# Designs tried in a protein design run: designed miniproteins, single chains, continued (3). Part 7

Each design is a single chain, and the fold is of that chain. pLDDT is the mean over its residues in the fold that is shown.

## One batch from the design tools (miniprotein)

Design m8213
Fold by ESMFold2-Fast:
Structure m8213 (fold): chain A 88 residues (1-88)
Amino acid sequence: DLKEELERLLREADALAQELARLLHEARAAGNAEAVAIAEEGAAALGPLLRRLGERLAAGDLAGAIAAVREITALLRETIARVRAALA
């Protein structure tokens, strides 16, 4: 069921976005300019992907929407890992 898969992936993306926001807050509090820059670059890269997700959803393209959310979650995971490495 593509709708159930999309809903699951959207919940996963939301949880990852919240984690990135938390890490950005920690990076700013620590004065870690490298970690802040990585988090801000990752957040900026989400803009085009979120726009594509919206376009796919508006078109009724559930498979394309799922592909877009997978790219979003991959970018979020990569960014979180890089921020964590910079904070270590």
Scores: mean pLDDT 90

Design m8214
Fold by ESMFold2-Fast:
Formats: C-alpha cells, structure tokens, sequence
Structure m8214 (fold): chain A 119 residues (1-119)
C-alpha cells in the first residue's frame, strides 16, 4: 500500500472515531505498522500526511460555515488549523524513537480531533 493511501484511510478512520478512543487507535496503528516493517521515517511521513488530511477537512468545514462566522472567528479558526499542522510537523520531526513518535502522534491527533469536534 502506498504511504499516501494508507494515511488517507487512517485519517478517514480518525474522523469517525470518538475523541475518547483516538489515543488508543493511534497507538494501535503505529504498533501495527511497526510490526509490518515500516521505519520510523516512514511512520513520520504517514502521520504528516494524516495531519495534512485532517487540516484539509477542518479548513473545508470552516469554509462551509464562513457565512455563519464573524470575520475574526473565521480568521482565528483558519490560523488555529495552520498552527496545529505546523506544531504537528515540528513535533513529528523531533521524534527520535517509536515511543516519542507515539506521544507526538497521539498529542496532535487529540488536538485536531478536539478542533474538528467544535466544527
């Protein structure tokens, strides 16, 4: 399976997953991919694409609600999505082990899921 297709399918699964189950789902997915022979660098690439897809979905939902939001609310929400994606990229890049990657991936998945739950 190509990394992008795997990341897209996992992003879709995360979008349907309740907030309370997100951490366990992310940890389980990393363990499954590690068992299948994916490297730390490949896992970083997969999760970066996952967060890009979550950001795209958040931006789409914000655009669909544009007429219901003030200009300041619309701008703040878009900047929040961009900020979450940048933080995810930085934190994933800093992970030196699978355990550090799990912590970064869980933390950022919860941040995106919390934002998406408000949209």
Amino acid sequence: MELEELAREFAEELLKTPLEKVAELVEKKIDELKEKGYSLEELKEIFLIVFEKLAEEALKKIEEKKDELSVSEYTALKLRVIGLLLDAEIELSRAESIEELKEAAVRNALRFKELLSTL
Scores: mean pLDDT 88

Design m8215
Fold by ESMFold2-Fast:
Structure m8215 (fold): chain A 88 residues (1-88)
Amino acid sequence: SAARERALELLRKAFQALAAGDEEKAREYLREAYRLDPALVRRLADEARQALAELATADPSDITSPEAQRVLTAFARLLLEVVEELEA
């Protein structure tokens, strides 16, 4: 689906914006991705929730890149916040 391909591109742009410290731009990309493919974004949010729960029980010695993990954790939290705001 063309809409799904665009939503995936927007999700990648959101991650890159957040990694660069631009949370506002990341939120804009996530909102647009949700408008194009809400099912995809909801599924990703569910996967993010599971990943955050697994991380909470992880042994710190198993984390090979703390810096990458911090960015991924921030993205997962932002994704969940945006989905909650749009479904409120």
Scores: mean pLDDT 82

Design m8216
Fold by ESMFold2-Fast:
Structure m8216 (fold): chain A 100 residues (1-100)
Amino acid sequence: GSATITATGDKVSVTVTATGSATSVTATATLTSGGKSAHVGVGAVGSNGTTGVGSTTVALGGEGTITVDLGGASTSANVGVGVIGDDGGKGTGSATVTMA
């Protein structure tokens, strides 16, 4: 199976998708309306609770962070994503995906 979570801040939308039997998680951040742009990425995650680590690219004045932790046999993934606020402002949010 798969699961998708969306987190939204000022002029920012973040979508996280995790797939069942999941080795990978994808996150996309979009900044709207004359703002800057941000991208967050996450690599493949291993088994037995191996933590997947993503990367974040953020425009001037803002930043985001992504963390992935995938449980082994139960196939749960916890993804935290920072959300960038209005044109250089910062916001923090989180989205959690559980696939059991």
Scores: mean pLDDT 39

Design m8217
Fold by ESMFold2-Fast:
Structure m8217 (fold): chain A 97 residues (1-97)
Amino acid sequence: KKREEAKKKIDLYVKGAERAADLSGSPEARELVDKMKQAVEDALKDPSKIDEAIKTLEEVSKRARELGEKGTKGQRLAYLSLADAADLIAKVLKEYK
Protein backbone atom coordinates (compact mmCIF):
# COMPACT_ATOMS: atom_id res chain seq x y z
CA LYS A 1 0.00 0.00 0.00
CA LYS A 2 1.10 3.64 -0.60
CA ARG A 3 1.82 4.37 3.10
CA GLU A 4 3.67 1.06 3.60
CA GLU A 5 5.71 1.65 0.42
CA ALA A 6 6.62 5.20 1.54
CA LYS A 7 7.65 3.94 5.00
CA LYS A 8 9.84 1.19 3.47
CA LYS A 9 11.60 3.70 1.18
CA ILE A 10 12.11 6.14 4.07
CA ASP A 11 13.49 3.36 6.32
CA LEU A 12 15.94 2.38 3.56
CA TYR A 13 17.14 5.98 3.10
CA VAL A 14 17.44 6.53 6.88
CA LYS A 15 19.63 3.41 7.13
CA GLY A 16 21.75 4.77 4.27
CA ALA A 17 22.15 8.09 6.12
CA GLU A 18 23.10 6.27 9.35
CA ARG A 19 25.79 4.32 7.45
CA ALA A 20 27.08 7.53 5.85
CA ALA A 21 27.34 9.18 9.31
CA ASP A 22 29.26 6.15 10.63
CA LEU A 23 31.66 6.32 7.67
CA SER A 24 32.22 10.07 8.20
CA GLY A 25 33.34 9.51 11.82
CA SER A 26 31.86 12.96 12.51
CA PRO A 27 29.65 13.93 15.50
CA GLU A 28 28.05 16.61 13.30
CA ALA A 29 26.94 13.94 10.80
CA ARG A 30 25.32 11.96 13.65
CA GLU A 31 23.49 15.10 14.83
CA LEU A 32 22.14 15.63 11.30
CA VAL A 33 20.94 12.01 11.11
CA ASP A 34 19.22 12.35 14.52
CA LYS A 35 17.52 15.58 13.35
CA MET A 36 16.40 13.84 10.15
CA LYS A 37 15.06 10.78 12.05
CA GLN A 38 13.06 13.02 14.42
CA ALA A 39 11.52 14.98 11.53
CA VAL A 40 10.55 11.74 9.74
CA GLU A 41 9.04 10.25 12.94
CA ASP A 42 7.00 13.42 13.55
CA ALA A 43 5.71 13.47 9.94
CA LEU A 44 4.72 9.79 9.99
CA LYS A 45 2.80 10.26 13.28
CA ASP A 46 1.13 13.50 12.16
CA PRO A 47 0.65 14.39 8.45
CA SER A 48 0.24 18.09 9.39
CA LYS A 49 3.98 18.04 10.23
CA ILE A 50 5.05 16.84 6.76
CA ASP A 51 5.81 20.39 5.52
CA GLU A 52 7.95 21.06 8.64
CA ALA A 53 9.75 17.73 8.12
CA ILE A 54 10.48 18.61 4.46
CA LYS A 55 12.00 21.95 5.56
CA THR A 56 14.12 20.14 8.16
CA LEU A 57 15.32 17.61 5.55
CA GLU A 58 16.22 20.45 3.16
CA GLU A 59 18.25 22.10 5.98
CA VAL A 60 19.97 18.75 6.72
CA SER A 61 20.83 18.33 3.02
CA LYS A 62 22.27 21.86 2.81
CA ARG A 63 24.29 21.49 6.04
CA ALA A 64 25.63 18.06 5.00
CA ARG A 65 26.87 19.50 1.68
CA GLU A 66 28.55 22.41 3.50
CA LEU A 67 30.31 20.03 5.91
CA GLY A 68 31.34 17.81 2.99
CA GLU A 69 33.05 20.73 1.21
CA LYS A 70 35.08 21.56 4.35
CA GLY A 71 35.90 17.93 5.26
CA THR A 72 38.41 15.36 4.04
CA LYS A 73 37.87 13.55 0.72
CA GLY A 74 36.42 10.55 2.58
CA GLN A 75 34.12 12.73 4.69
CA ARG A 76 32.95 14.57 1.54
CA LEU A 77 31.57 11.34 0.00
CA ALA A 78 29.88 10.38 3.28
CA TYR A 79 28.26 13.83 3.67
CA LEU A 80 27.09 13.82 0.02
CA SER A 81 25.45 10.42 0.65
CA LEU A 82 23.73 11.83 3.75
CA ALA A 83 22.53 14.88 1.76
CA ASP A 84 21.19 12.60 -1.01
CA ALA A 85 19.31 10.50 1.58
CA ALA A 86 17.70 13.65 3.03
CA ASP A 87 16.69 14.80 -0.49
CA LEU A 88 15.16 11.39 -1.31
CA ILE A 89 13.20 11.25 1.97
CA ALA A 90 11.86 14.76 1.29
CA LYS A 91 10.64 13.60 -2.16
CA VAL A 92 8.90 10.56 -0.63
CA LEU A 93 7.17 12.79 1.96
CA LYS A 94 6.01 15.22 -0.77
CA GLU A 95 4.45 12.29 -2.66
CA TYR A 96 2.95 10.78 0.52
CA LYS A 97 0.99 13.84 1.64
Scores: mean pLDDT 83

Design m8218
Fold by ESMFold2-Fast:
Parts: sequence; C-alpha cells; structure tokens
Structure m8218 (fold): chain A 90 residues (1-90)
Amino acid sequence: MELKNISDEEAEKLIEINEKGIKDAEEELEELRKQGADEKMLEKIEKLIEEAKKLLEKAKEGDKNALLEADIQLAMAQIMIAVEKLELER
C-alpha cells in the first residue's frame, strides 16, 4: 500500500501525529518497565518504536510510503503495549 494520493499538507499532519504517538508509546513502555512487564515483550515493543522512528525520518524526507509503514509499526507497538497492560492486570 502506498500513500500516493495524500497531499504534502496531509503528510505533514500525519508526521506530527506519528511523532506524538511515538512519544506517548515511549512513555507507556517506560511505565510497563516500572510495573515489571516481561523483558522480551518490552524488547519487541522497543524495536517497533525504533523502526517507526527510522521510517518517520524517511517520511520527513518525502517518502510517503515510509509514512504508512511508520504508522503500521507504531500501531503494532501500541497493540503490544495494550496486551502487556492486560497481562499485568491478571
């Protein structure tokens, strides 16, 4: 999938949304560490966040496909964070 029909103004807004999402995910990851979440799951989440950051830098260079991939990596990290929070509540 490619964001070939997205405008540059829309891409800039999505970059800002993803930057905020990455920051929020990093803060959630640190809270999970403090709560004693599984180290292997934390490592997987961290790698997804790091990949999203790299893809977002490519998106800032004008790669609209990298913007979509950054959004997917961030969404996967957010899902894993939510799953780990549920496991900690058991």
Scores: mean pLDDT 82

Design m8219
Fold by ESMFold2-Fast:
Structure m8219 (fold): chain A 71 residues (1-71)
Amino acid sequence: DKAVEEFEKNAEEAVKEMEKIKSLKSVAEQLRKDAKEAIEELKKMSPDVQKKAAEQARGSKEVAEKLAESE
């Protein structure tokens, strides 16, 4: 589903932005593992929940980008 793919893309981009921040590298590694598990669970959820998750992941990416800019 497109929503699950969008979630995966946004989550991966957020983790990549966090990896640029040295102090958050360990957090980024943990989030990458958690994202894989979340994607598998998300595939079992309703389309409405999948869309909401993708939107939340997009917000997390925006926060990570702002944090990277402050370095």
Scores: mean pLDDT 75

Design m8220
Fold by ESMFold2-Fast:
Structure m8220 (fold): chain A 68 residues (1-68)
Amino acid sequence: ASVEQVVERAQQILKEKNWDAANPYHIAAAIVQANKELGNKAGPETIAEAGRQLNVPAHLIQEAIAQQ
């Protein structure tokens, strides 16, 4: 999956779940869920770049992955 696909799906998940799009914990969870729904095809670099585009620190994405 591309960075664009992960970002697009994450934004849709935020809207569908009524999560706060300004909350980095909700955004990190949405990114991880987006990659899971896309078949976990995005590598660590793609996930890190999606987080960067959505202003989420890398440590919060790692925390969200660990909570799986």
Scores: mean pLDDT 80

Design m8221
Fold by ESMFold2-Fast:
Structure m8221 (fold): chain A 62 residues (1-62)
Amino acid sequence: MRDQLDQQRQQITDVINTAIQKGKQGTDPDDVLKWLRDQVSSIPGADQGDIDAAVETVKKAL
């Protein structure tokens, strides 16, 4: 059964994938990470740990 947490995880994954695509297309890494932090912070129920994990994932992919 999908609950609100599964939807939150999917939204975070989609934001991460979009951030990686922006970086691959030549967007400055600092701008990508600032956008990523703002987008994850805007997801209902996202905590600082979720933001930190997303940032680390994108940094490894860039």
Scores: mean pLDDT 79

Design m8222
Fold by ESMFold2-Fast:
Order: structure tokens, then C-alpha cells, then sequence
Structure m8222 (fold): chain A 63 residues (1-63)
């Protein structure tokens, strides 16, 4: 669930969250450029990447 993904992301270090966001974004754009259909796994990875990015923004705002 979305809530489970949020908890997963919140358990990550800043470096781990940044890597997750970057990898998710890269893979999503790559498949779009290749014209391949997005699978459920692709969409879930992208969603987790967005949550990781949001988490990083919140952490940097507090620093």
C-alpha cells in the first residue's frame, strides 16, 4: 500500500532515498523513451521514487 511505501522510505538514509528516487526516475523515463508499456512494477517503482523524493525535500527543508 501507499502507507507501507511511505514507511519503507522513512526508514532509508538520505543517500539511500536519493538513490531510490534517481533510479526510479531513470527507469521510468527510459521505458517512456523506448515506447514500452509500463508494468505494475514500473508504476510501483516510480511511486516509491516520488515518495523518496518528497522525503528528501522535507529533510532538506528542516536542515
Amino acid sequence: SLEDWRKEVESLSEEEARRLANEAFYEYIKKLQEGKPLTKEDRERYARGLLAHDYLVERRRKA
Scores: mean pLDDT 80

Design m8223
Fold by ESMFold2-Fast:
Structure m8223 (fold): chain A 65 residues (1-65)
Amino acid sequence: IELSDEELEEIARETGVSIPAVRKALEIYNKYKDSLSPLELARLIAEELGISVETAAKILSMLLK
């Protein structure tokens, strides 16, 4: 999926992570969305960004609308 800078800023504001971190989460999602389950995506995002799986899952829920 493609998101505007405004959508990335909204996710960053709601989750408390930086805009570059949200963009990185979107890159991971777009790369692995057809290969990984939502739980596996949340774990990968949490590991790559150094955040909790709970926060990563919240980012994913907002990316999926």
Scores: mean pLDDT 80

Design m8224
Fold by ESMFold2-Fast:
Structure m8224 (fold): chain A 101 residues (1-101)
Amino acid sequence: NPSILQQSKENQEVSEKMRELMKMHKEAQEYAEKVRDKSNEELLEEARRLIADGTPENLEKARELLRLLKTQELTPEQREELDQLMREVARLLQKLRDELI
């Protein structure tokens, strides 16, 4: 069993990382709100750019932008791209979470 001091340090690091993740999520939501009036094509282009950057902050922004897409107005090609981009963002965010744990 780890010592109480080691457990406290590990809990401190997890708490700090959770605060960073919450801040990134809030900033991603604020970013999405600023661009909510953009077309599906513009949102998809921006999401591609954010995913290509690959930072945790930009991956969270990309995920929130993809959630803004009006799915009923998507072409079949745009729906396929949305599914591909959503899977890629989920994969990259999961990889980052696995590296945290």
Scores: mean pLDDT 78

Design m8225
Fold by ESMFold2-Fast:
Structure m8225 (fold): chain A 87 residues (1-87)
Amino acid sequence: SMSQEEIILMVETLLQEVEEMIAAGEPDEVVRKRAIEGLLNLSKYLESQGELESAKKMRELAEKIKSLSAEETKEAIRELLREFKEK
């Protein structure tokens, strides 16, 4: 099984990528697409490691992001990261 610290690092890496894309001036649609792809890839990997609850959270966030702006996408991933850090 993955440690909580490993899951946190994976989400932090995705958040950093999203922040860098926004700073580079990427359109909202491009930022959303990358964030959704990243979360779904993480979800699939977490399921393969038996981390079913964490995988579910990634999928639920990916669905929510479909209607968000780039800045809202960044904040939503930051909120997910805060949830994983609260033990």
Scores: mean pLDDT 86

Design m8226
Fold by ESMFold2-Fast:
Structure m8226 (fold): chain A 96 residues (1-96)
Amino acid sequence: SLVEELREALKELRELEYILNNPELRKKLGLTEEEVKKKLAEALGRTIELMRKLLEEDPQKLVEVLREFGYDIEVGELESLIESLEKVLEELKKEL
């Protein structure tokens, strides 16, 4: 389901953010900062796509999933959040 795919994508984003901020873990995994940033950009792109799909199908369910991940958000804020994430993705891509 879109909900399950989004939960998995959000978990992957959290894990990649943790790896990016932990140089010792990156070394143990044999990953460079640039490789982690590339993976993070790919994962963020997938997350944005899934959020866009769920926003069209069931915006209230999107709010529920985001709240499970600690976002203090309401339906009226979803478009602005997605647009902010799209800007983060474009900036991340410029660093690659």
Scores: mean pLDDT 88

Design m8227
Fold by ESMFold2-Fast:
Structure m8227 (fold): chain A 57 residues (1-57)
Amino acid sequence: LEGALAALEVFREKGLEGTSLREIAEASGWPLATLRRYGSKEALERAFLATLIRAQE
């Protein structure tokens, strides 16, 4: 959960185009290989957001 928040914070500060997969991996704690399996940074951002939303349900 904290990793998903950290990744979303990086997106907020730097934007999608300004954020590298490496920075997202370091912030989220998710393996880079896992992040690369998503089709786009937009899909990855939505995945982190969905993780936070579902954790509250």
Scores: mean pLDDT 75

Design m8228
Fold by ESMFold2-Fast:
Structure m8228 (fold): chain A 90 residues (1-90)
Amino acid sequence: EEEKEKILSYLDKMKKIVDEAKKNPEQRDKYKRELTEIGAEALKVATPEQKQLLTKAMNYAFEMLDNPEKFDEYKKKFDEYVQKIKELLA
């Protein structure tokens, strides 16, 4: 129960970091560091099945930061994997 709440909190933080990075592309390296730290914390408390989905979500989050021209495309994939993780936690 507590671990599920932590994972949901980390997913919300990742989403906020990505949204902030879109508004402030000059600070991309800062947001990449924050995303890496939050992702690492999420992976520590995740089950093996959750880790696979989290890794895919993280990959799309980094793609959004590295390729802002394709932000909306990668965000759709990111949101898809976040939803799959939420369903797995239910």
Scores: mean pLDDT 83

Design m8229
Fold by ESMFold2-Fast:
Structure m8229 (fold): chain A 66 residues (1-66)
Amino acid sequence: DDIDAAFDAIRDADGRVSRDAFIAYLQTRFGMSRRDALRVFRQFDTDGDGYLSRDEFIAAVRAVSA
């Protein structure tokens, strides 16, 4: 999937997407403000560790692209 390819392009060595990488992705791909991208990140960072797993990333991107 395109979303899987996007995750693999921006994930860190541990297979996670950092808050800053996710915010930058939403800003460049969807034209979101930093504030709105951060709100989406916080909504889907369910464990509060400051990173998104692959499943959380896919769910977040699907939610904003609906």
Scores: mean pLDDT 82

Design m8230
Fold by ESMFold2-Fast:
Structure m8230 (fold): chain A 67 residues (1-67)
Amino acid sequence: MRQLSVEEAVALAREAIANPDLPKDEIVERVLQMTPEAQAALAVEAERAGNQKVLDYIAEAFRRRTA
């Protein structure tokens, strides 16, 4: 699968923040496909919005990647 660009990651962050009904697994899978720069951009956008749920999903993706 192709890795998400920074622009795609930011778009996903905005979508996840605007639509809390987005499935957890889809968010986690997309984060796993991101470059480290894209993951950082997603985290910054989630922090700006105060969206702890998205931050938790990013953290879970990092934990799975470390295995």
Scores: mean pLDDT 68

Design m8231
Fold by ESMFold2-Fast:
Structure m8231 (fold): chain A 57 residues (1-57)
Amino acid sequence: SGRELAETYFTRMYPSLEEFYEKAKGKSTEYIRNEIFPAAEDLLTDEQIEEIAKFVN
């Protein structure tokens, strides 16, 4: 799920899933994909990126 992917990959960049959510919440899917995901691009497929974007929207 998008939540599990966010917990797995973004809690290393953010102290908690909640802090990641607050940073991503209210941002467009395009912003999340282009500005937040690039640091984890090598670790994530397009489908996984889409799942995370749907979780935060």
Scores: mean pLDDT 64

Design m8232
Fold by ESMFold2-Fast:
Structure m8232 (fold): chain A 69 residues (1-69)
Amino acid sequence: SDKLRQQDLDIQEQASKKAVEEHRDEVQRASELARTQPTHEERLEVKLPVHIDVNKTTNKIYDELVAKQ
């Protein structure tokens, strides 16, 4: 039955879109924080701790959407 496969693909697409949006917001926040630093070196250091795994975020959102059903 193609219906279950289509539903799974729809959930995956929704999770991917949410992950991309979450990643965008975090990158924007990190960039804004970096801009508030008084020195170039301090701004570079603020960017270093930002490790965003889009695949991990997508999988987490996918699991949450599946659990909600």
Scores: mean pLDDT 61

Design m8233
Fold by ESMFold2-Fast:
Structure m8233 (fold): chain A 63 residues (1-63)
Amino acid sequence: ETLTEEEKKELLSLQKVNGVSKTKEEMVYIGRIGDQYPGPLSEADFEKLKKTDSKFKFLGKIS
């Protein structure tokens, strides 16, 4: 849904780091677990983390 201003800043910072690893056909998901950033995630990896870690925080998508 809607991100907080802090979450938007986190997403922008992570886009600069993780965006270079994306492909044109791949939508990458950015999130965190507490203070840890697992890097750019595929949709399958994102869904897996969301189900296995109840503290997973979704920040946004990069396409």
Scores: mean pLDDT 64

Design m8234
Fold by ESMFold2-Fast:
Structure m8234 (fold): chain A 98 residues (1-98)
Amino acid sequence: MEEEKKKIEEMLKKLEELIKENEDDPVKTALLYMQLAMNSRRLGMEELMREALEKLREIIPKLPAELQELVEEFIRALEAGDLERAEEVAERIAELIE
């Protein structure tokens, strides 16, 4: 259990690094922030989740139109505390990205 928490924290730090490496790719950056927000929610890290959702909102105008609506739905789901719905939306986005 403690080992799992440490691995998740390490994964969150790795996601932040990947976001910086992919800042020129808005689609990849959005996916990384979505992953960061979901994992932050699972860990009860509300401030980190809010920061990730704020960054997602900044990226939305740079995304293809079909992804903009899905990312907005993802943000609404997490803000409502509906992690299951957020995961479903994230899966739909992943299926659209080749």
Scores: mean pLDDT 78

Design m8235
Fold by ESMFold2-Fast:
Structure m8235 (fold): chain A 84 residues (1-84)
Amino acid sequence: SEKEKMEALHKLTGELQARLAELLPRAKEASEELYQRLLALAKETSERLKALYEDPSATVEDVEELKKEVMAELDALEEELKAL
């Protein structure tokens, strides 16, 4: 339902904001390259979240797919950060 989609989007937005708040300062201190890549990912993700919010045909499954993709990209960046 629309309500379930909006609740999923709200939850995902909160989870992403929390993770970015943790990773952005660490990336900034460790690597300008990783920091810029993380900023670019944050911008692209924000645009994709907005698109799902504005699309009345978008489903909870679409939100879960975005979550899977973005969390995997954040995991990869975090592992690169740890390898520094």
Scores: mean pLDDT 88

Design m8236
Fold by ESMFold2-Fast:
Structure m8236 (fold): chain A 81 residues (1-81)
Amino acid sequence: SEMERYIRGMEAFVKRMEEAGFSREEILEILERVANGEEASEGDFILDLALVILDKRLLPTFRSTPLIKEAAKVLKEKLLK
C-alpha cells in the first residue's frame, strides 16, 4: 500500500540518521517536527531531509504531505514503545 511505502521510507530515514550520529532523542524531535510541520510537496520534504542529513545544524521547519506526516507519527510511536 501507499502508506506501507511511506512507513518503509521513514524507517530508512531513521536508520540514515542513526548512521549520521543522531541520538534517539534528536530523531524523535525530527519525527515530531515532520508530524506537526507545514504541508507542501514530497519534493520539499526530500529537500528538507537532504539538508538535515548534510548538516544537523540546518534543522529547518520540515515540510511534508499528509501521508508523510502519518508515517512520521507511526515511527515516533514505534520508537517510544
Scores: mean pLDDT 78

Design m8237
Fold by ESMFold2-Fast:
Structure m8237 (fold): chain A 85 residues (1-85)
Amino acid sequence: SSFEERFEEIKKAAEEFKEKPSEELEAAIRRAVARVRAELPPDASLKDVFGETLDRLIGYEERFGVSEEKLEVWAYKAVVEAMAA
């Protein structure tokens, strides 16, 4: 599916991408991840949590003046960090 291809591309980009979001955007992304994890089953996959997180971040690229690609990478990293803890 298109989401499968996008997920793998974002995962790959995240390995090389070292730029950090603003503190406000980082906090907003972390709140979105926490909300998604509270609503999904405890055994939800990283891919499921990531997809639902992206749905909650619709419009944040305009609000925070960042590219969709950067927002996707930062969301992916936040989901990985949250699920590793």
Scores: mean pLDDT 85

Design m8238
Fold by ESMFold2-Fast:
Structure m8238 (fold): chain A 65 residues (1-65)
Amino acid sequence: MSKLREAILIAVAYSIETGQPLRVVERDGKLVIESDGSPEGIAAAKEAAEEIEKRTGEKVEVRAL
């Protein structure tokens, strides 16, 4: 499975569990997770990023929109 695909599936799972909209994109070979900028969205994005890093070994940037 590609690392991007795995990251997207993890972010979707966290979006469903938390009710926060999370989006994963790849920029210049790096994974980025985007939140709506709310404190709850940022917290959910950080938790999803930690799970993605644990499973894929890729570092994930957390970004607020």
Scores: mean pLDDT 80

Design m8239
Fold by ESMFold2-Fast:
Structure m8239 (fold): chain A 90 residues (1-90)
Amino acid sequence: EEEIEEFARRVLEVGRRLAERLLAADPSAEEGARAILEAGERLAEKAREVLIMSYEGTSALNRAMGRLGEGEEEFLRRAEENEERARRIR
């Protein structure tokens, strides 16, 4: 939860800073600045989906590593943690 909100917030913050820098360099570039902000908002939403995929992929990898018998307990615990994170977002 917090990690996703933080990631989305950072994506939006980067977009905002880029838009501000563009307008500081060229005050007439309002359309470009708006496009950057809109792209940032779309990226923030996609970042949420990417994080879910990352958690699911990490879970699958850790479960596979656990089955190989090297650090099984630790890998299974990490897999469960990532599955829980993905579930909270969905």
Scores: mean pLDDT 73

Design m8240
Fold by ESMFold2-Fast:
Structure m8240 (fold): chain A 108 residues (1-108)
Amino acid sequence: EEEKFEKYLKEARDNLEKARTASSPEEQARYLEKALQSLIEAGKIKFSKEVWDLAGELLETFAELFDEIKEYLSPSFLLDVKSIATVFVNLKMPGKALEAAKKVLEKL
């Protein structure tokens, strides 16, 4: 299962980078949703620091892009993002991840 874990982490990282660099809000939203889907699949295989670190980066990117992409986001994606942000706040995750989670909850 390590091979599948590495594949999903890579897909999540690649899609998160594409979300940051995409030329349209609709494309940014699509790549961000794909990044989260791959991250969730990786987390099902192994719940690791790499998954949590990438989730924090996803929350930061979501907070930065939200006002531009909000009309293109699915309700299921918003629910998943809210759930992850709530966990980060409740667990007092360190540094940037906690601040990103707080910003996400302010947007939702």
Scores: mean pLDDT 82

Design m8241
Fold by ESMFold2-Fast:
Structure m8241 (fold): chain A 85 residues (1-85)
Amino acid sequence: MGEELVARLEEAIRAGDAEAAREAAREATLLIAELVEEGRVEEAAAVDEAVVAAIRRAIAEGRLDVARAAVEGIREAQEEWLARR
């Protein structure tokens, strides 16, 4: 699941699809939270590192709109996770 979500995020960034990047980053962030809750911290760290690397690459390439969308997706997921607690 984590590898598939990271691949979806990378493809959305490459395509310049802000909405797809937002949704992929949101789903990946929710998965990271679930993995941490399950004690699967190594898997959570791997997904987190891949998501951060994809966003940093988008910023470096000047793809700011999709990078902003991905960051917004992360923020939405964090707010959703906290609200459910």
Scores: mean pLDDT 85

Design m8242
Fold by ESMFold2-Fast:
Order: sequence, then structure tokens, then C-alpha cells
Structure m8242 (fold): chain A 80 residues (1-80)
Amino acid sequence: SQADLVSQIEKLALQFMHTKDEKEALEIVKEIVKLAKQLDETSRAYVIRLMEGLLNVARLRFSEEVVEEMEELIEEVKES
């Protein structure tokens, strides 16, 4: 269900907030993006807002290279 996908994404977002490893954070974003592409437009809009929040945290904690890759991944969801 859409609710189950959103719940899984929210759990991944919590894992992202607790990680200090750039590589782990990027892999979490990749998994969120994969799940988000399976969502309807309304649920996807919510998840895009959630990912933008994670991106703001990433900008404070991680390298510009990793942040740029995360931005590109989020853009893929917007284009889906």
C-alpha cells in the first residue's frame, strides 16, 4: 500500500538523521528515491518535501559532491 511505502521511507529518513557516514547517507537517499518512484503523485509530493528536509541537513554535515548527487537523485523523483 502507499501508506506502507511512506512508512518505510520515514524509517529510512530517521536512519539518515542518525548516520555520520556520507556513503551510508547516500545509499539511504538512493533507497528512498527507489521507493518514492512507486508512489502516487500526492504521496510522492509529501516524500519530496521530506527529502528536501534531509538535503538541508546534508548541506550542514556532508561534502558538496555528496550533496550534489543527492540533489540529482531528488530531481529524478520530481521528473517521475
Scores: mean pLDDT 88

Design m8243
Fold by ESMFold2-Fast:
Structure m8243 (fold): chain A 64 residues (1-64)
Amino acid sequence: MLERVIRVRRALLELLSKNPSVSTRELAEAVGLSEATVRRAVRAIHELGGDRRPFDPRVFRRGS
C-alpha cells in the first residue's frame, strides 16, 4: 500500500474512535480528501474487519 493510503486510514480510525458521530464530510475536511474517497476508505476498513470497536456504547450519545 502507498504511504498516503496508510496515513489516511489511520487518521480516519482515530477520528472515528474519538467521534463516532462524525460525518463523512467532516472526515473529508480533516484528511483533505473528497467525501466519496473517504466513504470508500471507511467501507474498506470495515470490510477488512475493523479490528477495534470504532463505535463504543459508552461514547454513543442517546438523546433521551
Scores: mean pLDDT 63

Design m8244
Fold by ESMFold2-Fast:
Structure m8244 (fold): chain A 59 residues (1-59)
Amino acid sequence: MVRVVVEDALTGERLEVDTSAADAGDAAQALMGALVRLAAEDPARAARARAAVVSLEDL
């Protein structure tokens, strides 16, 4: 099992999902895509999304 974490460095907001190691890359891409989508719809969200950090953690 792997925990996929996307963190907003400016606010400390974290999005986490637990998945298999084989799916971790797809999960990380999906979370980043969601942040980019939110940024496109809200200029304030765009500033936060630019500070997001992606990490993979073993569980």
Scores: mean pLDDT 63

Design m8245
Fold by ESMFold2-Fast:
Structure m8245 (fold): chain A 76 residues (1-76)
Amino acid sequence: MIKEMEELAEKISELDEELAKEAKQLVKALKEGNIDKAKEYGERFAELVEASENPEAKELGKKIADKLVIYLSSMP
């Protein structure tokens, strides 16, 4: 799950650098086990996904958001 989100974030970095930066912060929080911070970054990331003008970056961002929801639903 986290590895897949990391790979999607790298792909976004070629399309939307700002969105990719937020995705990478989210992935880092998840790797550190900081769920509260991951939720905070996840909310900011979702807002950036909706604001993105690149359709491919937006679609990849939605895939990360879906994986995040599933991951957080499997916690604690």
Scores: mean pLDDT 81

Design m8246
Fold by ESMFold2-Fast:
Structure m8246 (fold): chain A 69 residues (1-69)
Amino acid sequence: ALEMAQRVIDRGKALVEDESATENDLKAAYMTGEAVAEILMSSPKEEFKQLAEEAREVAEKVKEKLKEK
């Protein structure tokens, strides 16, 4: 589960830096990032909460990039 969450976060970070990223790619990354953050926040484990915060931060950056398209 942690490895999957990390991959979603890494994908979001890559898309933020990718000038060729499509609107559909950014939209999918935002939706998936928010869903992953919500799932992680449901866990009592501190490591999951830290990943949830990072996932939400990355999703917010993806959302801002979407607004610039």
Scores: mean pLDDT 78

Design m8247
Fold by ESMFold2-Fast:
Structure m8247 (fold): chain A 77 residues (1-77)
Amino acid sequence: SKVEEEALKLLELLKEKPQAPDDVTFQQIIDAQKLISALQKNGGPVLTYLQGLGLVPHISTDSDLLDDIARKYVELS
């Protein structure tokens, strides 16, 4: 839940106005990796949130989910 709260706040800030795209984009990828690790353990609410945003292509996809999210973050940047 703590990881979820931090991830959600970060996502909102990044969508609002990124100042340093390289630093911001890199942090997005790192946080996505941490978020995926938490999702594999906690699951549910964070994955549902990302799915609602359209960032997650499939909730029941292979372990390539991390790669998909990271690529989406880079595209949005």
Scores: mean pLDDT 49

